# Ledger of designs, part 30: designed miniproteins, single chains

Each design is a single chain, and the fold is of that chain. pLDDT is the mean over its residues in the fold that is shown.

## One batch from the design tools (miniprotein)

Design m1091
Fold by ESMFold2-Fast:
Structure m1091 (fold): chain A 91 residues (1-91)
Amino acid sequence: SLEEKIEKVKELLSEFLRAVRERGTPEQQRKALEIASDFLLKLQEAIDNGATEEEIRDIIIESLKKFRELAREMGMDELVQKIDELIEEIK
């Protein structure tokens, strides 16, 4: 279900934020928090406004791509792989 996919995204986001907090620079930590905050705000607003399942999927995929870019910049190859797998599952 879409709800189950959203929970998987939040779990992966939590893992990503923890990894960035432990291993990232202050700038990388700020970028991660900005991406996460933007994602969660857009997702909540979309759900509250009755957005379509397609619109919610687009928000999720766009945000996952931003996390993937930062994870790649940080050499977090395992997280990049997990993000790519989740993008394919959501499509």
Scores: mean pLDDT 86

Design m1092
Fold by ESMFold2-Fast:
Structure m1092 (fold): chain A 65 residues (1-65)
Amino acid sequence: KELLERISRLLDEAVELMKYNPEKAREVVRLISEALEAYRNGDVERAKQLIDEAESLIEEAKKEL
């Protein structure tokens, strides 16, 4: 439940990031796509790792904005 909510929020942030830093936004979307695939396969740990990476990229992109 919580993981899907985080993914949804992260997608919204990635869409906003496309306006300011499209290259980083594309990397975030790629990580989210991989996380969703892992989640569908039941690999919750892998999905969490990918989401953590995506969140880190968003934080760095916002700092450089």
Scores: mean pLDDT 80

Design m1093
Fold by ESMFold2-Fast:
Parts: structure tokens; sequence; C-alpha cells
Structure m1093 (fold): chain A 84 residues (1-84)
């Protein structure tokens, strides 16, 4: 589905933004970018790119774990729901 692929790409771009912000020590900006990646990944799944969404969510969770453990837990729960 075309919209699903667009949201997967958007989520991947937000992951890149989060990694850049983290390397610059901009923790709040990194967390904001990871939240945007999470939202776009959920939209990707909603519009038919479930596999792309799961891959993006797993990476987003790995990046979120040291910065915001609560966000990482939300992402892990979303991955479990999508895999069932």
Amino acid sequence: MRKGAIYSVAAQLHIVAAEVARELGQTDEAIDALRSAFENALKAAEYGDKEGAIKVLRRTGQLAAPLDPDLAAEIEKAVEELEK
C-alpha cells in the first residue's frame, strides 16, 4: 500500500534525525524524533506496511531504551501487538 510505504520512509528519516540529535547531546530533540518515528511506524502498519513498521519500531525502541525507558516500553508493547 502506497501510504504505508511513505510512513515507513518518514519513520526511518525520524530515526536518522534522532541518531544525529543523540550524537550532538540533544537528548530532548532525540526523544522528540523517536516519538515521531514511533507515530509514523504505527501509521505505516495501519496503511498496510506491517513488516516495515515492525523493523522501524524495533530500531526506535533500541534507540529509546537509554534515553526514555517509558517510551521504549510503549514501543515494545506496540511491536508485540503487531506480531500477534
Scores: mean pLDDT 85

Design m1094
Fold by ESMFold2-Fast:
Structure m1094 (fold): chain A 70 residues (1-70)
Amino acid sequence: SPMELGRKAHEAFQQGKLDEAIKLYEEGIEKAKDNPRLQAQLYIGLADVYEAKGETEKAEEYRKKANELR
């Protein structure tokens, strides 16, 4: 489920597995197409991972996407 993918992505992020976290968040977002609120939550998680990678501009793009879905 997209929620389960989000949970796994968060766990990967907490373990410093940034690329794995990105992949899991992206998969969750793709599967959450019919759930805008969940998709927004997953975009926030993805943004946090990109921020941790130092990709601030990309992180801000995903935060904007999340805000547009609320």
Scores: mean pLDDT 87

Design m1095
Fold by ESMFold2-Fast:
Structure m1095 (fold): chain A 60 residues (1-60)
Amino acid sequence: MPPSEKERQAINAAAKALMEDPNASREEIVEIAAERTGVSRETARRAVDRLEAAIAAQRA
């Protein structure tokens, strides 16, 4: 099932936050993505999980 528009926005915000501080914790990235996009923390966590899975798939 494709991610919702809000989830896609959260994924983009999470990727941007990780680029700004690659040492940021997962929880910090979740909070930044939620604040920037207005999505719930649950949606932001799903977005971060998808981003991490995509990065792992590209590197593996």
Scores: mean pLDDT 78

Design m1096
Fold by ESMFold2-Fast:
Structure m1096 (fold): chain A 63 residues (1-63)
Amino acid sequence: MAEALEGVLANHLVDKGVPEETARELARRIVEDARAKSANDEELPQVVAELYPRYLAEHRARS
C-alpha cells in the first residue's frame, strides 16, 4: 500500500514541476511521516493528503 501511494504522490509532484528524483524523495518522506502519524494503514492516504501541501510549500520556499 505505502509503495503504491508513494508512486502516485511522486507522479503528482512531477506534474507540479518537481524534478523526478526530488519528487520520489519527497513522496517517500511524506509517506514515512504520514505512517508515523497514522493509527492504521487505512488512515494513511488522508494523512498524506494533509501533509502534501506543507511539503510542497517547503520545497518551493527552499528553491
Scores: mean pLDDT 76

Design m1097
Fold by ESMFold2-Fast:
Structure m1097 (fold): chain A 57 residues (1-57)
Amino acid sequence: SLVEIAVKVAEWLKTKKGIPAEKATMNDVREALKELGIEVSEKELEEIYAILKTLYT
């Protein structure tokens, strides 16, 4: 689920970088996915970013 991935990204940014999800950039999401070992397409990356902004705004 892309929603579950977005939640994992939000937790990683909060715990490892101190970045609140609402202030995360696309590059922050890309870095989190890389560090979590989660491989996604460019389209899925954009969808995860949109979900992240929707959930944490």
Scores: mean pLDDT 84

Design m1098
Fold by ESMFold2-Fast:
Structure m1098 (fold): chain A 98 residues (1-98)
Amino acid sequence: DDMNKLILETIGLVLRGIGALLDNDIQGALESAKRLLELGKEAIRKGDYELAIFAAKLALKIAEQALRLAEQQNDQELIEQAQQLIKEAQELIKEAQK
């Protein structure tokens, strides 16, 4: 069942992102969020708007937590990367909800 494979991939990326956040691996968390956004964009191209919204919302949550950690570390490059991913996630959610 292809649906089960896509769900498991999404869950795996979320768990990887959360694990990175727990380890203070901000870059790893941002990479997971970026991969979730690419999965969401592909879901839109295939007409799966529910999967796109789900992946984008999870990417948004991970990127928001990564931003908080980057701000605590005063790492301007990571702050800018997190802010960009938050913006992209919000835009993708808005596009998928049209």
Scores: mean pLDDT 85

Design m1099
Fold by ESMFold2-Fast:
Structure m1099 (fold): chain A 83 residues (1-83)
Amino acid sequence: MEKVLELIRKLLRVVGKDKNLSQEEQIRAIGLILRAIGAVLEGDTESVKADVEALRDLVKQSNASPETVKEVEKLAEEIKKAL
């Protein structure tokens, strides 16, 4: 649990630092991250995977930098392996 929450915290930092993301893109990304945190606390691993995958897809389709996309993909993979 703690490792997954730390990885989600890193996702929040990566997304929050990217100034190429619009305010609407950042709000949607933060919403998905908060939902994933709730799912982790409830032990709902399927919802954690779904929210993290939705975040990855949102970032890939957004104006995010290539560095942000790569880091989000890496963190999403690490979260799925830690579940």
Scores: mean pLDDT 84

Design m1100
Fold by ESMFold2-Fast:
Structure m1100 (fold): chain A 59 residues (1-59)
Amino acid sequence: AEKARELIKKGEEYRKKGDYDKAIVYYGRAVEAALEDGDEELKEEAARKLSEVLREKKK
């Protein structure tokens, strides 16, 4: 669970810097980490953030 939270924070750091490619990588890793831990709430949070950054990259 804590690993997924750290990966979300890394994704947020890169997103804030405008490095959307790295933000996508870290949010994707956060989804996988949350899935491995069976943390459905954290998986949904990471997946939502991943979708948001993907939309921002296309704008």
Scores: mean pLDDT 81

Design m1101
Fold by ESMFold2-Fast:
Structure m1101 (fold): chain A 55 residues (1-55)
Amino acid sequence: SEAEIEAITASAERLMQAMLAAGVPEERARAWVETLLRKELSPEDAEKVIARLEA
């Protein structure tokens, strides 16, 4: 579970970096990634990944 959260966090960071490189504003890139995480993961796991992205 911890290894899965780490892998998902790394994937979310890569997606955010790709969006920023494409010219998407940081706030919109973050909101998009957070929306995807909350849609695909349990609420508890989504909050864990989001917290790691904010740290």
Scores: mean pLDDT 82

Design m1102
Fold by ESMFold2-Fast:
Structure m1102 (fold): chain A 91 residues (1-91)
Amino acid sequence: DLLLQGVQAYLQGDYEKALELFEQSKSALAKKFAGEVYYELGEYEKAAKYYEEAIKIDPKDSVAWSNLAYVYRQLGEEEKAEEYEKKAAQL
């Protein structure tokens, strides 16, 4: 299970291996975890990209919407952050 192996690598701090495993998966959940890895690395633009890909596949994942809001807050995009927080709360 590539997703489980990727999560284990992430929890161990092996971000390179986590990204390699998540990028091999086409699932919304793998895209969401790739976004989380980039967020932990401080690469907020890449984190936003992967969370956006996750919500395109699974638009009902309230956690992905919430995480995207946090990313846009880090990017200084307060209005987008508020919009995505509201979207997450409605799911």
Scores: mean pLDDT 85

Design m1103
Fold by ESMFold2-Fast:
Structure m1103 (fold): chain A 69 residues (1-69)
Amino acid sequence: MEEELREEYERLLEEARNTPVEPVPGLDAARQRSEHLAQAARRVATKLQTEYGWSPVEVAELIRRLLAE
């Protein structure tokens, strides 16, 4: 179960990484991508903790790894 959820989470972030960033007035592309990944990671972290019972430590470590690359 946990491994299956990890794979789904990785697929979501992989798709986000491979999506071209669109320039936003006042923001550069790299910053926009980082913000998108951070927002997606927070939403998934909440679901993993509340719906699937992941420990806060495991979620934090996964988020850190995936956001840092």
Scores: mean pLDDT 64

Design m1104
Fold by ESMFold2-Fast:
Formats: structure tokens, C-alpha cells, sequence
Structure m1104 (fold): chain A 67 residues (1-67)
């Protein structure tokens, strides 16, 4: 998966959760920064290794902590 595809998927997950994409992007970026990753890098890794449900759960956790 490309980083552009991962960013688009993050936007789709945000819309599914009823959250503005920019809010989700910022929250995931903050969570990902603890591992030295960007939001796109973190989402790409989750989707490639663990699939859609793990990526959605990570977005929900990031929103709960930082949104």
C-alpha cells in the first residue's frame, strides 16, 4: 500500500466514524509520533500487517486520547 492510499483510507475511516478528516489525521499523527511515524506511515503499517479492524481501532484510540 502507498502512503497516499493510506492517507485516503484514514479519511474514509474518519468519515465512517463521523469525524472530520483533519481531526482524525491530527489525532493519529500525535499517537504515531510516539513511534517516530507519520499518520500515513502508522496507518499503512496497521493495514498491511493487521488489517482494517486494527486500523479502525487505532483511529478510535487516537481520537479518544487527542481529539
Amino acid sequence: MSLEEARERLREIAEELGVEPEVAYRAVGRLASFSGDSAEEAIRRLLDRYGEEAARQAVEVALAMFA
Scores: mean pLDDT 83

Design m1105
Fold by ESMFold2-Fast:
Structure m1105 (fold): chain A 56 residues (1-56)
Amino acid sequence: MLEEYAERLLKAIGWPEEKKEQLLKDFEETRKLVPEKEFEENIENLVEILIEEIKE
C-alpha cells in the first residue's frame, strides 16, 4: 500500500505528519505515469536507500 511506504519513510526520516499527505499524493501521481510493477520496484528501492542512510 502507498500509505505503508509513506508511513515507513515518515518514521525513518522523522518528517512531520503533514509530509505524509504530500508524499501520498506524489506516489499516486507517479503511479499514474508508470506501469504498476515498475512503480513498485522504484518505491521499494527508494524507501530502502533512504532508511539505510537515516540509520546512521
Scores: mean pLDDT 70

Design m1106
Fold by ESMFold2-Fast:
Structure m1106 (fold): chain A 86 residues (1-86)
Amino acid sequence: EKAETEEYKKQIEEGSEEMIEQLREQAKKSSPEVAELYNKAIEVLEKGRKDAKAATTVEELRKIAGEYLGKAQEYAGQAKKLEEQE
């Protein structure tokens, strides 16, 4: 369904853009070690956004979103855990 595909693309684009902005702000305030993990999360999300633009089906978008969001959340979680250490 074209409308469903376009709606999902919009959700991925808006969600990833907001998350990338938040991760960039956190990286600026973090130690080099923590910032490296946030930057890896940003890199994963940017790649996911690019791949999502090329997708033509909801199934492709779900796979892209699941893989890239999951990996980005993994890096961001590692960064946050490290950031909570003094």
Scores: mean pLDDT 80

Design m1107
Fold by ESMFold2-Fast:
Structure m1107 (fold): chain A 86 residues (1-86)
Amino acid sequence: SEGLKSMIEGAKKMKEEAEKLLKEAKEKNADEELIEKLEELIKKLEELLKLLEELEKNPNPSQELLEKVLVLSGTLPLELLELKKL
């Protein structure tokens, strides 16, 4: 439960950071590709948050749901780090 709450808080923080980067990119008239990648990352983070909230409410989650959460939780932080380098 506490671990799941920590994951939800982490995903929310990543989304806030991605939204800040998107705002800064638009203000700087940055490359359209960067803007599109940030928008896609935000959508994926919103999907992760919905799945994490589903896990919090479901005592017997499916293996498919668990695998989707693990994949997104592992990949999205790396995608954010890569976009922060640009």
Scores: mean pLDDT 86

Design m1108
Fold by ESMFold2-Fast:
Structure m1108 (fold): chain A 70 residues (1-70)
Amino acid sequence: MEASELVRKAAEHADTDPDAAIRYLKEAYEVELKNLETLKVSPEELQRRKDFLEDFYKRAVEGIRARAAA
């Protein structure tokens, strides 16, 4: 499944099923991380992209958790 499809499913479930939304985000992160391994870019660019993805998905998950706790 494409990462974009998983992100869409996460958005669809964010308000009604936060646990499912978080699961979809984690799966999307793993798919994108695996796709980065196939890229022929510089080691510096690869590391920057990995760091960005990790930070982005961590913040997205925390946002859903914070909203669910409210």
Scores: mean pLDDT 80

Design m1109
Fold by ESMFold2-Fast:
Structure m1109 (fold): chain A 79 residues (1-79)
Amino acid sequence: DAVEFAEKLLEEAKKLLERAKKDPRVPQEIIDELEELVRELEEVLKRIRENPNDKQSLLELIGLALRYIGLQFEYELLK
């Protein structure tokens, strides 16, 4: 279910953003990228809720999932 996947990804991205904001070791650039990711995920989720079979929105969701993984990796490397 693409909607359920997008909702979970948005929830996890928001949790990572909140952890990053509370960690003084995290550069502002990573926080800014996470804020952009959250905004883009909210837009894609809205589109997928309107049309779950929209191939373009599904491809965008995959791209955002890969971006999330990259930002999570950058965050872990700071520890």
Scores: mean pLDDT 86

Design m1110
Fold by ESMFold2-Fast:
Structure m1110 (fold): chain A 61 residues (1-61)
Amino acid sequence: MEPGLYRALEDVPQTTPHMLGLKKGELVEVLRVYPDGMALVRSLATGRVGYVGVSKLERVE
């Protein structure tokens, strides 16, 4: 996975303060990807930044 525009494949709960909660279909900008399968993302709807599992995201391009 590379930086860019992605969509949430499913609802993602916020389980910790560092995680970003998402609803299915929300658009996010992936800022950085980590080797553990986490991505630092920004929600386009809310402007919030947090971590999401890369398996929950699909590239929109």
Scores: mean pLDDT 78

Design m1111
Fold by ESMFold2-Fast:
Structure m1111 (fold): chain A 56 residues (1-56)
Amino acid sequence: DLVEEEIAYALSIAPDDPEVKAAAERAREAKAQGDLETAVAHLKEAVDLANRAAAE
């Protein structure tokens, strides 16, 4: 499951970042609604935010 794999990755590098958690939850919510395109967009935000947090 691409969405859950990328969420796990983002949370592995920024486990306590509230912005990453919020983006991950939006991705999960969109997936639950069947909107996979929106889920992937929020997933990309979560990964980008996690990479930024890890770089700080």
Scores: mean pLDDT 79

Design m1112
Fold by ESMFold2-Fast:
Structure m1112 (fold): chain A 64 residues (1-64)
Amino acid sequence: SELEEQAKEYLKKGEESTDPKEAIEYYRKAAEYFEKLAERSKDDVERGVYLIAAAVSKLVVKKL
């Protein structure tokens, strides 16, 4: 889906960012989009995967 592609793109931009401030913003956007994907998911496994992706993105922000 378009929303999933946006979430993945923000993760990629966060990983590729050399500026910690830019990386934080991209990881926050990735987490937000993954949480929206989880909210829209009708399958429990799919929802779980998106929630894990959001949690990992938030953890990276805390580490930066």
Scores: mean pLDDT 84

Design m1113
Fold by ESMFold2-Fast:
Structure m1113 (fold): chain A 80 residues (1-80)
Amino acid sequence: METLKKLMEKEGVELPSEEEREKIAKDAVAKFKERLPDLDREQLEKMIEKLEELKEKLKDDPFMQKALDEIIEEIKKRLE
């Protein structure tokens, strides 16, 4: 959550290139995946809820939509 919020704050300052935007999205996914083993089932379920809310707010951002979908799928795999 916090890393994704920081990336979104940085994004709001300038319009980066598509390459930079894709890199930011990939970094957010990687950071989230690193945290998944440290979270319990309840925390993972709450995270999906928050990510779905964020996805709705960022509906016009295709790179963030893809990144958020990838994170949500990874969390779902962890939940079995």
Scores: mean pLDDT 69

Design m1114
Fold by ESMFold2-Fast:
Structure m1114 (fold): chain A 69 residues (1-69)
Amino acid sequence: SKEVEELKKRAEHAENMAQTFEDKAKKYRDEIEKNGKASPLLIRQAKGYENAAKNLRDGAEKLKKEIEK
């Protein structure tokens, strides 16, 4: 159905966005490690992207679960 296709596309979009945020978080984590000084701002940025990615992954999983109903 069109509804299943829309849910699948939304899940794929969320997963792609999550990957982008995971990559950004890794970049900030790499900067923290390289600089030897834990900048509170860099830690906050890394955590922000990590949390955003997790929320997007969780959202995608819920959408996939709705497709299985």
Scores: mean pLDDT 83

Design m1115
Fold by ESMFold2-Fast:
Parts: sequence; structure tokens; C-alpha cells
Structure m1115 (fold): chain A 57 residues (1-57)
Amino acid sequence: MSEELRARAEALAPRVRELVAAGRTEEADQISDLLVRAVATEDWALLEEAERLLAEA
């Protein structure tokens, strides 16, 4: 697993928790799924998609 990809994914965790706290659980679940898949497959495109969705949320 890429250390950079994992570190970047972990840095997004507080923002995902903010979505859950705001009642936006469907968006939080979608982003969490993308992050889990990105880390598992080392797919930077999935990480970038998760970051894009968080920026739009």
C-alpha cells in the first residue's frame, strides 16, 4: 500500500465525520466507500473522486 495514498485518505477522515454530524450520511457513505476502495486497490483516481465529492459537499 502506498504510504502517500493512505496518509492522504486518512487526512480526509475528519471531513467525512463532519458530513455524518450534519446528517449527510449518504454522501459520507459514498465518500467512505471510495476511500476504502482507493486504499485497497492503490487507485489514485478513486481518491481524487472522493476529494472532489468532499469539496462539493
Scores: mean pLDDT 80

Design m1116
Fold by ESMFold2-Fast:
Structure m1116 (fold): chain A 69 residues (1-69)
Amino acid sequence: MAEELRKKIEELTKKAEEAIKAGDLETAVQYLQELSKLAEEAKKAGDEETAKEAERAVDRLMRMLLQAA
């Protein structure tokens, strides 16, 4: 269900952002990997909108990681 996945993506993104800001990179990387997996699965299922949202979250988190470094 797209709405359930979107909510999960938002929650994982927020948790990863907080982990990055706290310097907990291990936890942040774990959430990043989960989001990447969701994006790949959504693309394989043909759900491009959900996949795009997950990829956007991954990109956002990576950008925050780079800025924090």
Scores: mean pLDDT 77

Design m1117
Fold by ESMFold2-Fast:
Structure m1117 (fold): chain A 89 residues (1-89)
Amino acid sequence: AEAWNNLGNVLKDQNRLDEAAEAYRQAIKLKPDFAEAWNNLGNVLKDQNRLDEAAEAYRQAIKLKPDFLEAAHNLAILLEKLGISPPPP
């Protein structure tokens, strides 16, 4: 799972967003409770302007790790940009 997540990070840095998303999905397939991979998938989907799917990925990261401040912050910013009120803490 970690190797796929790391591959996704490299692909994202190369602006290969479709391949990065696929690598993160493989990490999630091997370890569905991998909150970091869900957050990273959200970041890639946001960069692809797939904002609804990005929000869903961030929500899944928060559900798996409620103290995941980075994912919560990313979701709040994304929802504010969409004109949607963020869920209460």
Scores: mean pLDDT 79

Design m1118
Fold by ESMFold2-Fast:
Structure m1118 (fold): chain A 106 residues (1-106)
Amino acid sequence: SIEEEIERIVEETRRRLEEILEEGKKQGWSPEELTRRLIQEVAAVLDEALERLSPEDFKRLTERLAEEFLELAKESPSIDVAAAEAYLEALRAGYFALADEKAAAA
């Protein structure tokens, strides 16, 4: 089902974000650099999903990824939570606009 596909993408993305966190600890990345790289990974997932999912399902995935990212940020002292919230707000707005454009083109 589409719900199962969305949750699979969310779970796979969460695992990739945890791998980036571990790499950041090994490399000694700043909280700002780490937060930026985590946001870039979420954006890459959304870029791929935008072509495959309907606009409505894509918006749902975007919300679910934002929720999971914020929970990860709250659990990790290495993440700048305020920066993460600001980046996620911008990312959500941008991808929702792209989803609306895709809907209008269909």
Scores: mean pLDDT 83

Design m1119
Fold by ESMFold2-Fast:
Structure m1119 (fold): chain A 80 residues (1-80)
Amino acid sequence: IEIPVLEIDPSASPQELLDAFVATVQEALAALTDPEAQARLRRLMGEALDRLAAAKTKEELIAVIQEASKEIQKLLEEAS
């Protein structure tokens, strides 16, 4: 399967970064056929959203998105 890659634009607003992250996760969920992998991805998304809500700076928000994106890519690789 083609793994969606999130490209992080450091000039984007926090809302734009959040929207891009959510869209990438939704595409990844649509690409997965394994219910366990889908459940794990939804859990990772929930954890990432909690961390994003706690982020006080744009740099923290970008770091959370980068870490979550790596976790998602690893999950998709393991599910393939």
Scores: mean pLDDT 74

Design m1120
Fold by ESMFold2-Fast:
Structure m1120 (fold): chain A 85 residues (1-85)
Amino acid sequence: MEKVVVEAEIRTPDAAATAARLREVLPQMPGVKSVEVEADDAAGTVRVRIEFESPEALRDFLATHLAPLLREAGVTEVRITRVEY
C-alpha cells in the first residue's frame, strides 16, 4: 500500500505547548511512521508533517484520534495544506 504524507497548519493560543504535546503523542499513534512538528510562537501557528503507513491508517486516525487530540492540544483551527501519496 502507498504511504501517505499529510501536512497541516494548526492555529493555537500557545504554539510551543501545542507543538510539545503533538511531538509527544503523534509518534505513538497507530500507523504513524514519522512526525515533524515546527512551532512559530510569533504567528501562533504549528506546522505538522505526518507520514502514515497507509491510506487506511490515515482514515482511522481521522475517524478516531484527530478530534480528541485537537481538543486536548488546545487547537483553534486546523488547515490541511497538503496530502501526498
Scores: mean pLDDT 77

Design m1121
Fold by ESMFold2-Fast:
Structure m1121 (fold): chain A 64 residues (1-64)
Amino acid sequence: SEIEEIEKKIEELERKIEELEEKLREAKEAGDEETAFELELEIGVLLIELGVLKLILKKLKEKE
């Protein structure tokens, strides 16, 4: 099911974002500004992807 595939991708993205948020916290605690900036950018991109997938999922559920 396309809905099930998207739900799985959303779950995988949410887990990856949580892992990156933990790494971001560690980088900030270490004073590694360059790594922190790179992680913030990566998290930002994944949050946009997550938002798009959630919007697609909502539209697919509305078609049922």
Scores: mean pLDDT 86

Design m1122
Fold by ESMFold2-Fast:
Structure m1122 (fold): chain A 64 residues (1-64)
Amino acid sequence: MVVRARAPGGEATARAMAGEIEKQFPSATAEVRGDEVVVTASTDEDAERIAQNLRRGGAEVTVE
């Protein structure tokens, strides 16, 4: 499962969000592309939780 999120406030916010996701979900891999965070989750449950956390942070989130 892939979760894509566009961070409010640009690249600095995206990097902060990616770091928090990796800290909370050690099995997930987060990558920053400018103002976008791309997270690869091992399970659908983790992908949903990651998406919810990113949405709470104000990000625009898509799950693939």
Scores: mean pLDDT 82

Design m1123
Fold by ESMFold2-Fast:
Structure m1123 (fold): chain A 81 residues (1-81)
Amino acid sequence: MDEELLAEVRELARRAAELARKYVEAEAAGDEEAAARYRRELEETQRRLEELIARLSEEAKAEAVRLVQETAAALAAELAA
């Protein structure tokens, strides 16, 4: 069970990272409409992540948090490049 939920967490974390990147790019381009759209999608994806993590066992929650942090770190490195 937790393995399937962790796979969903990993997928949502990737979507959150992609949306965050698009948001930053839209802001840099001055596209306020696109930035607002990506921000809303990001907020929805973050809510779904929180709901999934809340459903995990304590052991799996630690792994889910690690996956989210790794995805965020990878995005930060990509944006810094």
Scores: mean pLDDT 79

Design m1124
Fold by ESMFold2-Fast:
Structure m1124 (fold): chain A 56 residues (1-56)
Amino acid sequence: PYRLTVTAQHRESGLVLTDVADFPSREEAEAAARRIAAALEAAGYTVLSVTVEPLP
């Protein structure tokens, strides 16, 4: 399994949020990262970091 961590900052308020989700495959985690980043950008956030890492 793989863990996706996305950190983003709201452009107007400066609020920082972190979303964490686990996926069975790297491909699913990377696809989710793209969708989440696009949704956050559309909602007025700047994506600061995206990490996909293997879990034990």
Scores: mean pLDDT 84

Design m1125
Fold by ESMFold2-Fast:
Structure m1125 (fold): chain A 73 residues (1-73)
Amino acid sequence: MMSPETQKKVAELVKKAIEYLKQGDYEKAEELVEKAAQLIADAEGLSEAEKEALKKDLWQRAKDLVQQEQAGK
């Protein structure tokens, strides 16, 4: 299980990524999601393939949240 410190850092990175997505800065948002996925992978001992899958999942979830908010849902 990830340490509370790692969980806090991951949450902060994801929050910043969502803010950049809302502003249309997809490049910075993707960089922050990659950093979050890397921290989780390092903490949990994930393989490179699992890290890439996690990065894609986090990116999709962030996009879905932004889309739902912009759609007024």
Scores: mean pLDDT 78

Design m1126
Fold by ESMFold2-Fast:
Structure m1126 (fold): chain A 80 residues (1-80)
Amino acid sequence: AEEKVRELTEKAVEHLRKAVEALAAGDEEAALEHDKKAVEALGEAVKIALEAGDPELALEAVRRAVEEARRLAAERQAAE
């Protein structure tokens, strides 16, 4: 369960990064698609962690996604 949760969390983080890249390229449709995939992957990671009885693992998955989102936001502020 833990390995699968981390794999899905990494997939969500990767989709967040690709969404930002697509947005920077002016491709709003691709950005939205990657955002949806990131939310789906993170949701599945949380579900698996909770089904395994590990709410701390679920919280860690959410925290990693939030940290990546904050990092991307900070990079935008530095660039603009």
Scores: mean pLDDT 79

Design m1127
Fold by ESMFold2-Fast:
Structure m1127 (fold): chain A 87 residues (1-87)
Amino acid sequence: MASELGRKGDELFAQGKYEEAVKAYEEAIKLDPNNADLYVRLGEVYLKMEDYEKAIEYFKKALEIDPNNERAKVLLEKAQKMLEEKR
């Protein structure tokens, strides 16, 4: 379980350190590549960075691993709406 790196990513994200949060989650995913929640977390960081295309990509990856992940479904819809509203 990549729990320590995932937790570090959560802490960095809360501090607004988005690039460092991305790196922490990417390392967590290398250790636990079938953990849908890590892809959701990474997508949330990109959503905060307003990189909606990358956010959508990671939420889709989460749903490939766990098709019943309700948070990934909700956040995918949100990211798609934000991308549509981008000027």
Scores: mean pLDDT 84

Design m1128
Fold by ESMFold2-Fast:
Parts: structure tokens; C-alpha cells; sequence
Structure m1128 (fold): chain A 87 residues (1-87)
């Protein structure tokens, strides 16, 4: 599943958002590792943010924060997506 997470990140960097989401969803469906699940949710949120789907990005970040409420990275990502939605 770490390999699936890394493939998701690689596809995201290449701008292949559908492939990125597919691999992140494979992590969510098949992992019980909260760290991997949190990373996949952050990645899903980042993909939706790049696509201008801010409500979906916010939902993914909030789900990640339900796993790790003190995650600075997820808090910043959520704040950025909420500010982008206001524009």
C-alpha cells in the first residue's frame, strides 16, 4: 500500500489527477494504517483543490483531521481550500 500511495503522489505531480485519485482510493480501501490513510486523504484533497473542486477538497481534509486533529499540514491545507472557495 505504500507503493500505491507513492504512485498516487507521482501521478499527482504529473498532472494525471484521475490516476492519482485511483491510487489514493486503493490505499483508503485496503489499508488499516492510519498514517497511510491520512496521507491518501491529504493527496485526494490536493487533487480536488487543483481541479477547483473545493468542497470535495475540504471534505477530504476534514476526514484526515478526524484521524489526526493536530496535523498542521491538514489544518493548513483545509484553510487554503476554504479561502480558495470564497473567491
Amino acid sequence: LKEKLEKGKKYFEEGKYEEAIKYYNEVLANSDDLKLIKEALLGIGEVYKKQGKYDLAIEAYKLGLSIDPESKELKEALKEAEELKKK
Scores: mean pLDDT 84

